# Designed miniproteins, single chains, continued (2): the designs that were tried, part 92

Each design is a single chain, and the fold is of that chain. pLDDT is the mean over its residues in the fold that is shown.

## One batch from the design tools (miniprotein)

Design m7179
Fold by ESMFold2-Fast:
Structure m7179 (fold): chain A 86 residues (1-86)
Amino acid sequence: AIGEVTVTLEERDGKYVSTVRARATDPDAEVSLVMRDVATGEVIEGPPLRGGQEVTLTRESDEPGRVVALAAAAGQPVLRAVGEPP
């Protein structure tokens, strides 16, 4: 795999915190990361990642919503991770 992607949704103090963690594992591939809130349609783009690099994207919302993260590199299968509200 070109990398790892995980999504966690957590409730804190009446807010919903989504955390996307992505790590690139292929030193020869540039991995693009996008995070989407399915309910609102909001999209957050992460920085490009290369082998050994990791990024954490965090978002707070007053509403619970499913979050989908996609990691892609040219010529490789897309990695998809989904976070469900608690």
Scores: mean pLDDT 75

Design m7180
Fold by ESMFold2-Fast:
Structure m7180 (fold): chain A 78 residues (1-78)
Amino acid sequence: KEEEYKRKINKINYIAFLFIQGRPVEEIINIAKKFGFEKYVEDIKKAYELPDPVERELAFQKIVEKMIEEVKKEYEKS
């Protein structure tokens, strides 16, 4: 369980790294799907539709926070 938790957190960190590196949204979405975060794909798309780069980054940071909190909640009750 703890190893799976760390693996999921590392996957979330990798998704965040791809965004910081300026990778195309389609690549980020494909990686998110591979890592089991398909439920966040629409949120990622919506964030990327924002015209202001600062608002886009803040929206993406919020998505990453949600991913982390969900994983924490999943493993706190396990």
Scores: mean pLDDT 80

Design m7181
Fold by ESMFold2-Fast:
Structure m7181 (fold): chain A 55 residues (1-55)
Amino acid sequence: MEEEERLAAKREEVKALLKKQGFSDKTADLMAEITPENRDLLLKIVPELEEVLNA
């Protein structure tokens, strides 16, 4: 998978996991933004995302 497609797939997985954890669609979409700064915040909120973000 190309880098862009890989990042898009990871974002969708992160978003799905956040929604499963009870976050709203809007909040999950915002939090699933995969930026270097946002990765640390996401991992603090949902540590299980480490496997998704590092895959």
Scores: mean pLDDT 69

Design m7182
Fold by ESMFold2-Fast:
Structure m7182 (fold): chain A 75 residues (1-75)
Amino acid sequence: ELEKKKARSIIQALENLIDYLKKKFPTDPEFQELIEEMKRVIEEAKAATTPEQIRENIGKALELVKKADELLKKA
């Protein structure tokens, strides 16, 4: 229940972050790779049906958010 709400919030955050990165860094290959990784995690999260799969996808999403923050600090 709580994990499904967290997953939904994280998916929305990733979708918003993808939109932001596409607008600000449309030609940067590092951000393009990150965007594709985030899209993959969103697709996996939408296909997740078990609590274990949901938790795993939340972990993946949080790692990608950290990677985005690190790249943004360098840009």
Scores: mean pLDDT 78

Design m7183
Fold by ESMFold2-Fast:
Structure m7183 (fold): chain A 90 residues (1-90)
Amino acid sequence: SVERFLRERPELVIKNVKTASEVVRKLGELAGSDSLTEVFRVLSAIGKLTIYATPEAAEQIAKLFNFEIKEKDVFDEETGEKLSVVVRER
C-alpha cells in the first residue's frame, strides 16, 4: 500500500520543482490517480514533506496546500538557482 509506504517514511523530499502542478503530478503518481482527492490522501499519509521550488512555485504550493514557506528567496549553492523551501509536517 502506498499509504503504508509513506507512513513508514519519516520524510519525503522533492527537489527542482518549477511549478505547483509538478508537485500535484508527483503526488498523483504516488497515489496512482490524477484525482485531487487521492492526491490529498497521499499528502495526508506523508509524515514530513520538504519541497525545494522556485519562489513562484513555492508561493503557489503554499497557497494550494496551506503549507508554510520556511525559507524564501535563497540561492542553491550547487545549481546557483533561486529557490524557496516549503515544508509540511504533520
Scores: mean pLDDT 71

Design m7184
Fold by ESMFold2-Fast:
Structure m7184 (fold): chain A 55 residues (1-55)
Amino acid sequence: SAEEAARAGEEAALAAETPEEAQRHGVLGSSKSDSEEAIARVGAAAREAVRRGTG
């Protein structure tokens, strides 16, 4: 469940066309996952998506 939430958040963040949406996916994924690995994974994906979206 937590891993699946992290995967969904990661893919949603990377697929987001706007940096704002990537940030929102990261926050929601962290909130729903509640595991160290899942939180870190979603956060990293959102951060990466924001960087690519603005670049």
Scores: mean pLDDT 61

Design m7185
Fold by ESMFold2-Fast:
Structure m7185 (fold): chain A 85 residues (1-85)
Amino acid sequence: DAKEHTIEVAGEEGRLLGQKKADEILKKNPSFPKEYAEKIIEAGRKAGREAGKLLYEKKITNKEAAEIVTGTVDKAAEEALKEAE
């Protein structure tokens, strides 16, 4: 199914962005809890899937899709860093 394939690919791209952000945080703060890293990764995956769906349905542009995913990952990282002691 072309739609589901597009959503899955976008979700994996979002997950990868979340993983990259989590890895950057862990390099600077090795004590950062893995549970918060996982939340950042999952936020990227979910944002990617939703953006992929909206993009497939032609409700948003490629630029807007990228901004949604990047913004969601950055926001999730900010929130996780504030919650982590």
Scores: mean pLDDT 86

Design m7186
Fold by ESMFold2-Fast:
Order: C-alpha cells, then structure tokens, then sequence
Structure m7186 (fold): chain A 83 residues (1-83)
C-alpha cells in the first residue's frame, strides 16, 4: 500500500476513535471496539505484540480504565497500519 494512503488511513482512524471514545462510553461498547481493532490486526507479522495488546485491552475493559483502553486502541491501529 502507498505510504501516503497509509498515513491518511491512520489519521482517519485516529480521528474516528477520538470522536467515538468518550468518558461515558459503556464497557460493552469499548470491548466491541477493541475486538474490531484486534480483528483488523489478526494477520499482523508481529503476533506477540498483538497478543500483549489484547491482554492490556482485557485488563482495561475489566477495570474500566479508559486511559489504558485508549492507549491499547492507538497501539493496535499503529500495528495494523505498519503493514
């Protein structure tokens, strides 16, 4: 994929996440969003890194730690777009 297209997709996804991720977001909605991002990253060349993000995401969802969840989502998107 062209570099310019990858950068554009990254900015679009990050912008959409900023708009969708709210402090009042339900844990179920957050977990669904995380699951969708993990599905996109499933065929990544760095499966160990994806697995670490999934574990962090589960902890964030279980504890309601939105800051950690935001971090996990951003890292997962970056991992998807590194391809």
Amino acid sequence: MEREEIERKREELLKELREKLRPDMSLEELEELLRKIYQMARDEENPEKLKELEEKGKKAAESGDLELAYEVLREAIELVLEQ
Scores: mean pLDDT 67

Design m7187
Fold by ESMFold2-Fast:
Structure m7187 (fold): chain A 81 residues (1-81)
Amino acid sequence: SAEEELRERIERAVEERIARLEAEYQAWLAANPDLSPEERAALQRALEARKEAVRAAGEVDLEGNKKAGFVPETLAMAAAL
């Protein structure tokens, strides 16, 4: 049905967004090899929180999901996105 097709599209978009967030995270780590263990832990927590927000947003509204994107304001890496 149209509803099932919409759900599948949202689910795919959520998966793709999470994959992109993980790729951006790995790229940022590669660009910042001197990151402290504490900074790495903080970034990992931020990534997990954003992944959870993406999944939660996907249950409600795909447009809302865009706001749950990985934006590491505290780490000043917006240019890497």
Scores: mean pLDDT 67

Design m7188
Fold by ESMFold2-Fast:
Structure m7188 (fold): chain A 69 residues (1-69)
Amino acid sequence: REARRKMSEEEREKVLEEALEMLKKKYDLDPSKIPELRRILEQLAGPGTEAEELVDFLETSGLINRFLK
């Protein structure tokens, strides 16, 4: 446990996977577009970013509509 660490690569990957799983359950995603969606999530995920914040951003910005079937 390290209280002074910024978001680790492991924590970041976990947040990305959680956000992607939330999106897959909520929306019918186009499988061919998942790699592009993951890339966008990687760019948005910073220190302290929660999976729910990433999902909310994609929903409120309308970006999620570009990754639907």
Scores: mean pLDDT 75

Design m7189
Fold by ESMFold2-Fast:
Structure m7189 (fold): chain A 65 residues (1-65)
Amino acid sequence: MSVDEVLAEVEKIIKDNNLDMDKLKELIQKAQEQLRAAISAGDESTAARLQEALAKLTELIKKGE
């Protein structure tokens, strides 16, 4: 999954009134993988975007549980 696909899915989840917890957990895993790749590539802009997305997803998980 590309960075743009991960970020688009995060935006969709945030807009949903009915959160799928399994999808949230999968997105966190994919976002973490993309973050590691961005850091390794020296893409600080993409890494920052993914870190913000991960923070939002983590807060949604905590709110949903």
Scores: mean pLDDT 76

Design m7190
Fold by ESMFold2-Fast:
Structure m7190 (fold): chain A 113 residues (1-113)
Amino acid sequence: SEEIEKLVSEDLKKIGEYLLEGKETEISKKVLEVLEKAAEGDEEAIYSLANVIVGLLKNKGYEVLKEFLRLLKEKLSEEQFEKVIEYAKELLEEEGDEESLKKLEEIVEEVLK
């Protein structure tokens, strides 16, 4: 979880390579491990996934974020998915990042259609 919370632009690019191109990386493996723990009800893992969402938004990785949210919707329960989104919104609200918050809401609506 600590490794995911410290993601930088290069790590987010490697997540994008996995989600868009199917290329497995050490970072994508860590994200998938966290996703498995979140699916088992690990609240720290759910929070770590919210940090990945925030990182993708801040780096304007919107297409990667759409694929990531689709993966979360497939693997998590509706309640767990909603918790990830709420934690991401809380993180953005604490930072006053209204642009990223609005963009997250737009992308979530598109993924849920």
Scores: mean pLDDT 80

Design m7191
Fold by ESMFold2-Fast:
Structure m7191 (fold): chain A 86 residues (1-86)
Amino acid sequence: MWSIAQLQTLTAREALARLEQLSPFLQVLVEAGYTTWPDELLTPALLEATLEAMASVSPAVAELLAQFPADASAREKVEAMLALLE
């Protein structure tokens, strides 16, 4: 199971192997040659954008996101998504 902490220590290419759809912002970071996720860029806003991008292409992701309470953190949601990809 991949966690956000593990994703943060991966290279950008390894992170893409775990995430089928990334937000345009994350894709720009990969194309710019970032090999790891900088802490200042791995924000709740970036995590939410990633979840929205994944839900737009995967019904299973959209259904899982619908099961979370409205106050669930973006981090908890992303960790659940990564568990589906393992």
Scores: mean pLDDT 54

Design m7192
Fold by ESMFold2-Fast:
Structure m7192 (fold): chain A 65 residues (1-65)
Amino acid sequence: MQVTGTVTKVTGPSSAEILFEDGNVGLGAAPDGKTVRLASNLGTGEVYQGSVPLEVGATGTFTSI
């Protein structure tokens, strides 16, 4: 499945808090310190792959893996 997520907080040099379109909060990982490539949805337990800048307000599509 796909879900839209928005970076609401940068929590570290390679980590972020994400608000998903379903209303759940999740955690994002940016291995390069620039792009969120992986995210977990804390409400559903789903894990996603994406490509969203590690910047507050950045929005993009995440796909279940």
Scores: mean pLDDT 86

Design m7193
Fold by ESMFold2-Fast:
Structure m7193 (fold): chain A 107 residues (1-107)
Amino acid sequence: SRKEILEELEKLEDELTEQVTKAIDQGDIDKAIELVQKHIAELEKLREKETDPSLKAAIDVMIDSEKKLLEYLKQETDMNKIKLKFEATAGSHRMLLSVLRKEVEKE
């Protein structure tokens, strides 16, 4: 159901946020890159199974955002900038999922 896919997206985002934050805090950018790549692959799998246009659009926005984050992580050496870029990305995803949650709760 739409609610089940949303709950899976929320869980995957929470797990990614925790794991990538830990990797960045440890200075392990290679691990952060690996985790983001794995998350993009999981989002692409969910997108293939989903038929709801709003959920597909949300997944597309999250994939695009994470691909941009991935390019940034590969090029940037300033750890403070890396941390801020990740926090901005995670914050945008939380906002997007919050909007979808409100729409699902109206149904």
Scores: mean pLDDT 87

Design m7194
Fold by ESMFold2-Fast:
Structure m7194 (fold): chain A 65 residues (1-65)
Amino acid sequence: RVELLRRRAEMVYEASLGLAQMSISVGRYLGDAADQKRAEERARRAIEEGRKLREELLRKARELE
């Protein structure tokens, strides 16, 4: 039970990193500085949301002991 929550937390974080990487790649493909900046901002938000979800799941796992 607790280990499953920890694995899910890691999967959520990895998914957020994947979405961030796609956003950066699309921004580079579009080629102008404004599009790249917007892509970087989207990437930061995705990673931040992933970190929050990961921490919440890990907190719940710790509470279950």
Scores: mean pLDDT 76

Design m7195
Fold by ESMFold2-Fast:
Structure m7195 (fold): chain A 115 residues (1-115)
Amino acid sequence: GAATVTSMTVTPAEVTVKEGGSATLVGTATAASATPLTFTWLKDGELLLSGLGTSVSAKMDGRATLVATAAGTATLTLTDLTAEDSGVYTFIATGTDAAGTSSAVATSKLTVLPA
C-alpha cells in the first residue's frame, strides 16, 4: 500500500490575539513504516512555508518562521500580527514511498483583533 500518515494534530485549533501580538502553531504528524514526511503550511489556501529545518517567509516580511524536524513536528511562529494575518492556516504532511504518496491535513484558525 501507499505510505500512510498515522497521526495528525495542529495545536491550537483556534487562537485569538490582538494586533502586534504573536502566535505559535504546532503541527505534528507521524507515518507508518518510518516514511520520511514533507511539511507544508498554507494560509487561506496559498503556500506560506514548506520543508525541513528553519525557513522564514518573504511573503510575510520575515514575520513567519517555520521550524520543521524529521521527527514529525512543524512549528509555525507568527510575529507582529496584523488584522490581514487572520485566516485559516492549513498544515499538510505528505509521505512518499515506493508504493505511492499519502497526505493528511489539519487546520488552525487565527483571529487577529484590532488594537
Scores: mean pLDDT 80

Design m7196
Fold by ESMFold2-Fast:
Structure m7196 (fold): chain A 58 residues (1-58)
Amino acid sequence: KEEALRELAKAIEENAPASELGRLATKAGLDGALVKRLYERGDLEAIADLLVQKLLEL
């Protein structure tokens, strides 16, 4: 799970397509559709909050 979260974070840093971010978010145990939508809107702070919450659950 930590590895999938690292892949997602790296994809965000590398400016990956929204579809790839959604797929990686689902793999990491997040709502992929929500993360894709937030990324398309440029709401990176909301994505960061979701990542932090998921890390605290691990």
Scores: mean pLDDT 77

Design m7197
Fold by ESMFold2-Fast:
Structure m7197 (fold): chain A 70 residues (1-70)
Amino acid sequence: SAELEEFRRLAEELLARHLAAHPDASEEEIARIRAQHERALAEGLAYLSTQPEEVRRALVEAFRAWLAAQ
């Protein structure tokens, strides 16, 4: 669905910002950050997949708005 694809894109943007904020992060720290974001993405996608389309759209829009405010 378009909402799940958009959620994935927003999650990738969040990961990119997190990594960019830690330019001196060690290989271990980068791996930990990536693992945390990967788990959050998987859990978010699983949850959204159980929701009606209207609820998925609302949640993805809320995530987009939150990310834009960071």
Scores: mean pLDDT 88

Design m7198
Fold by ESMFold2-Fast:
Structure m7198 (fold): chain A 82 residues (1-82)
Amino acid sequence: SEEFKKALDYLQQDKYEEAAEYLEKALKEEPTFYKNLLLADVYGQLEKYEEALKYYELALKLAETEEERKILQLGIDDVKKK
């Protein structure tokens, strides 16, 4: 979607607040593992750790592979050190 593409563009520019806004819009259109993971990472960068953990948990519910679970665990561990 255009919302997701715009979110990725903002991420390349380190514009995390705008990236979060467009990722939330993209998630309302199509909730996927990857979009929830990216939004969790973005909230982590914004130091919004409660929101980051929430979206990691949502991504975990959509995770289908061991690699997806491993990526989530790395993100969760990083946030929990804060």
Scores: mean pLDDT 86

Design m7199
Fold by ESMFold2-Fast:
Structure m7199 (fold): chain A 65 residues (1-65)
Amino acid sequence: DEEYQKKIEEIKEGLKEAFRDLSRPEVAAMLQTYIRGESFQYSRVSDDQVEELITTVSKEMLELR
């Protein structure tokens, strides 16, 4: 659904803006704690991994509404 994808992208943009001043490992640790209830320290995290986590959180935020 195109409208669903547009809403997901809007939420993703909001999250990216909120996390602008955080490093990729910090963003990944925060989002994984939210999803899994566990915290992990990563020495290096890819942009693709951060994008996947932001997408997952955005989807959950939209589906809970």
Scores: mean pLDDT 67

Design m7200
Fold by ESMFold2-Fast:
Structure m7200 (fold): chain A 117 residues (1-117)
Amino acid sequence: SLEEEINEELEKIREAIKNGDVEALKEYGKKLLEKAVEYIKEHPERAVVVSLSLLKFFEENVDLAKNIEVLEALKEFIEEFRKAALPLIEDEEDRKEIEEEFEKVLEKIEEKIEELK
């Protein structure tokens, strides 16, 4: 199922963040984004819940990163996720909530980058 495939990509992304593997993060991030967008298009009523769950996953895993390069790659991934996901959320109030969660995750990544400098 797409949900099982998304969970598999998330575990690979967690390991990539933990290991500082920029190329793996880019590869599995792209696959995750493609699968998450497909899932949201098939289940638009779940767009908010899925987006929040994914953003919560990334927020919780930022602290695993020990390398600035993987944090920069993660930041680029989150920005691409934002560009792909926000247009799929039709309700303006829901879109604002998701936008605030994107900003929160991006801020946490930037704070971790500054900590590692």
Scores: mean pLDDT 85

Design m7201
Fold by ESMFold2-Fast:
Structure m7201 (fold): chain A 131 residues (1-131)
Amino acid sequence: MEEIEQARRDIEQANEVKKKLDELFKGMEEEADRLIELAVQGASPEEIKKHADELVKLAEEALRIVKNSDVSPELKAELYRYLAEKFRELAERVEIAAGMADPETRVILNEAADKLRELAQEAERMAEKLK
């Protein structure tokens, strides 16, 4: 009886964190899609930097949400591994955009991709510490 109520509370906390992450992941996907479109269209470096900076900001917020969550260590490790996979996927998409971009814009996109890969490595490191 008591164990069932604790399990229910743990599930509710996990669902709240997942909902917040899903909203951030949607935002990151929209920014990644926009960066590809802007690179293909030959948009200004300033416009591309705005969307690249927002993508990195959303990724940093997702990592912060997991870091500050009160979920179990096992679930927290799984969330960190999921973030690492997602950040690597987004970095690859930004690198594809960089390949289609002018040299000045390519530098901006590659810097954003590098930052996403750094955040993925941090997430993996945090997951490993929870084992």
Scores: mean pLDDT 86

Design m7202
Fold by ESMFold2-Fast:
Structure m7202 (fold): chain A 82 residues (1-82)
Amino acid sequence: DEVKKELIEVEIEVSFLAMQVSIAELMGELDPEAKELVDKASELVDQAKKALKDGNLDEAKKLIEKAKEAAKEAEKALKEHE
């Protein structure tokens, strides 16, 4: 069950990024771009879960890849504003 494993992995990653966004916001150091990218990744994860539940494995795979891309961009944005 490769698709389900990849979905769980990206969901965990996005959850950690969302926690980092919350901490950065509390610290007054939040980049708005990072928040937008995390929100986008979270939405893509939710869409992938729905596609997987509906049995649409091809759509779930594409959404997981998009979520991974958004998560990578969010991680960069969180790190890149020094």
Scores: mean pLDDT 81

Design m7203
Fold by ESMFold2-Fast:
Structure m7203 (fold): chain A 61 residues (1-61)
Amino acid sequence: MDYEEKLSALERKIEEAIRNQDEETLNKYIAEVYKLMEEAGKSDEELSAFMARVLDLKEKA
């Protein structure tokens, strides 16, 4: 599974955790995305943009 496929799968799991109000699972998958993004050499700006999307989804759920 390449980077894009791994990220997409993790983002779907994050959306499910937000809908289920499962903070433990949400935090686990956020940490996995951070590790994946660091491994892929993504910038702090990209990590910040990802976290902003997660917070927005959580607020609207």
Scores: mean pLDDT 80

Design m7204
Fold by ESMFold2-Fast:
Structure m7204 (fold): chain A 97 residues (1-97)
Amino acid sequence: SAERTWATARGLAEAELARLLAGTPEEARQKAEQMADRGKEVIAAASPELAARLTAEADELGARLGAQLEKRGGADEREIGYNVAWGAAGMAGLSLA
């Protein structure tokens, strides 16, 4: 179920990213940063094994989403994509903890 949990979290992150980008750029950035901060807190509180896995998954997803968005809106959009990925890892961590 861990693999299914991550797949679900990734899908939710992509859907949330689409919603954020439909709003104001300032709100999107602020919410993405809040998601990343909370995600990192969840990962930091997890077991070392789970934390390592979630960190790797967040980095991979963040790189993919960030690269895709960078082509559309440059560094600012890349940062939003990366931060949403870390939020997704936090959601997965809460489900697996």
Scores: mean pLDDT 81

Design m7205
Fold by ESMFold2-Fast:
Structure m7205 (fold): chain A 69 residues (1-69)
Amino acid sequence: MKLAEEGRKVAEKHVNDLLTVLDFLIKVHKEHPEKLDEVIEAVLEAIKEKKPEMAETVKKMLESLRSSL
């Protein structure tokens, strides 16, 4: 729960800097791989809420990241 909340905050603050969001997710995968799915969902939800026009692009990027890990 707390790690997903941090992911949500990162997404809200860096909605225009997706590389920072992706870097955070890569670190989550490295340190807490079992939490990656929860964090990805929290990030996507935050982006849908703050900048819905970017949600589809970000969803595609996050699905690609998850499949490559």
Scores: mean pLDDT 76

Design m7206
Fold by ESMFold2-Fast:
Parts: sequence; C-alpha cells; structure tokens
Structure m7206 (fold): chain A 92 residues (1-92)
Amino acid sequence: SQPEDLEPLEQRIIALAERLAEAVEREDVEAAEAAARELLEAVEEWLRRLVERGEISEEEAEEMLRLARGTLAAAIEAARVGAAALAERAAA
C-alpha cells in the first residue's frame, strides 16, 4: 500500500539514529561519523520522497535537511570531545 512505501526507509533512519546515539555515548568517533553519514543519506532520500508525494514543500525539505546536518555535526563533535577527555584521563 502507498503509506507503507516509506516504512523500510523510516525503519532504517530509526536504526541509524540509534547506532549514532550509541556511538556518541561510547565516544567512538569513527562509528559516529559512519552512522551520521548513512543517516544523512537516508534522511535526504526520505525528504525527497515526501516532496515527490506532495507531503512537504521543497523549501521545507531544504530547511529540515539543514537542521539534520547541523544536529549530526553537533553529535560527531560531542563524540570527539568525549574521546579527547577519555584519552586525557587514560594518560593521567
């Protein structure tokens, strides 16, 4: 059915968001960067499909994508700060 066409993509976004959160909590910068990249690609595809379906405007999709990029950049930076603090503690 038409409403179910996005469900696999939405489930992937949820799984990638959970993976990113776990990587940030573990201060694993490489895992956080990999998850964030895949999450951004999935969100971009999801927003594109919503525009094609007439559910959101192109302007709304661009704004949402900008916010997603900013949020993901902040999450990666949080992992980097955590990793640096952990390395400093290990060196003491």
Scores: mean pLDDT 82

Design m7207
Fold by ESMFold2-Fast:
Structure m7207 (fold): chain A 90 residues (1-90)
Amino acid sequence: SEREKVEETLKRMEEIVEKNKEKLSPEDLEIMEAVLKRLRELANDESLSAEEVLEEARLLFENILEQSKNEVLREIAKEMLKVIEETEKE
């Protein structure tokens, strides 16, 4: 199921944030939690395809990678992008 694939991806992303929670500043943690909350809301929207949800996730993490000067946040964003890439079919 495409929806199941999105749920598994979001779970992996939540696990990445939890693993890095103590390395993130309160501000950076809030940013990551806000991104995950938005993605979960999109994943629960039946009008959106799994592809559309994953594309929004990619754009959000690419934006973090481009805009952030924080090395920890950048490393987390890169790991999130890798999870999205692993979720896509080749």
Scores: mean pLDDT 82

Design m7208
Fold by ESMFold2-Fast:
Structure m7208 (fold): chain A 69 residues (1-69)
Amino acid sequence: MERLKKAFELGYKIGKERMEKEGRPLTISEIKAIADELADKLGLTPEERKALQMGLAYASAKYAIEKAK
């Protein structure tokens, strides 16, 4: 449970930083690419990969909502 939470929080943090740099929400393709790259580099389990991807997606959704009126 704790590992999945940490993976989600890492995805959220990286997604937020990437979007602040780009000035736009991440696309689904970008989210998947980032999650796959990080999961490979960090040796994540399939469950942790999924949590990381969800964190990235959540950050992207939050950014889009905050920018939408």
Scores: mean pLDDT 81

Design m7209
Fold by ESMFold2-Fast:
Structure m7209 (fold): chain A 85 residues (1-85)
Amino acid sequence: MAYGDDAIEALQKVYEELKDKYSEDELGPALGAALGTATGVDIPTKPEYREAGEEAGRLLAEALEKGDLEKAYEAAKEALEKGLE
C-alpha cells in the first residue's frame, strides 16, 4: 500500500499513548479497523469498535495523503478517544 508503513507508524504511536487508558480488547480491534480502513484491507474487528476505527482510519488516510505523519497520528488518536469514550 502507498502509505502502509506510515499508517503503521502513526497507529503504533497512538497505541503507545492510549494503551494505559483503554484495554487491549477495545484498543486492539479499533486500531485494526483503522489500519484496514487506511490501507484498504478488510481486517475483522468487533462491531462495537469498527465505527471508531473506521473514522480514525479515514482521518489517518486523509492526513497521510497530505504528507503529514504527525497530523495523521493526532487525527487518529482524537477519533479513537472520541469513539471509545
Scores: mean pLDDT 75

Design m7210
Fold by ESMFold2-Fast:
Structure m7210 (fold): chain A 67 residues (1-67)
Amino acid sequence: SIMEQLRALSEELKKNNGRVSKATFKEYLRKMGFSDEQIEEALAKFAKNDEFLTAGEAVAVVDYLMS
């Protein structure tokens, strides 16, 4: 479920002091039901780094995709 994946993502961010790798983040978004095209578009808008996202960037990406 989307709620289950959001909880798992929240715990991943806490574990890594507010960051998540791009690869791990993309896996969470795919499990939430988003396509690779939607994911890459959102990452291009909000992710400053291609290797990781901050908690704020992750929230912005999820909010954009769910809008």
Scores: mean pLDDT 84

Design m7211
Fold by ESMFold2-Fast:
Structure m7211 (fold): chain A 68 residues (1-68)
Amino acid sequence: SQEEKYKTLLEQAKKQIAQMPGDMTDEQVEAFLATLRAFAESLGLSEEKIEELLEEARKEIEAHRAKA
């Protein structure tokens, strides 16, 4: 389902973000989000769910960077 794909991708994104440097540049952030979008599109995630995924991933990245 769309919801199951969304949850799986979000959990994988959170794990990947946790392993990233705390001093990520804005360029690195945008590259990560672009890659995540492309992967979600390849899995057939709807535009609505892709936007939700990217918003939540951005929040995780901001929280991760704030700890650095």
Scores: mean pLDDT 83

Design m7212
Fold by ESMFold2-Fast:
Structure m7212 (fold): chain A 71 residues (1-71)
Amino acid sequence: SEIGELLATLSEEDRLRLLQVYSAVWILLREEGASEEEADAAFERLTADLSPELRAAARRIKALLLEELAA
């Protein structure tokens, strides 16, 4: 899968960092009742300190995960 290929290009440290970001966004949506807009803002804020390459990968993985959930 494209998600698997993208994850394979990342270090273990980068994969853990992205997992932490996705988990935080998931908690906002499920536990806090946040809107999609608030969740997107949180994702951008939580990834602002990442390298341009890692941030691009994070956005691509997020988009692919949303496509799989919609299918």
Scores: mean pLDDT 78

Design m7213
Fold by ESMFold2-Fast:
Structure m7213 (fold): chain A 88 residues (1-88)
Amino acid sequence: AMKVELLGKTFTVPKSAVKADLKVEVDGQVLDLSKDEAFAAIKKGQVVKIVEGGELTSEKLKQMLESGTIPDLSVLAKGTELKVLDVQ
């Protein structure tokens, strides 16, 4: 699992939140986070930017805020930046 900061709050990102072919940008490099190697390469202090985003509805945002978990990264809008706080 990964812990990230979004909108000043801490969220847990389980590996299951990464769907097949999920593209993100880290340090100017585009990575497919669904690949074990790419997920394992993420380090504390990096910023993960969503390259191919979805629509973050108010209902989904509320559920994330209440649970402290991002269950699916693909619902985040393109350009959303997640600051990596910890990686397990």
Scores: mean pLDDT 78

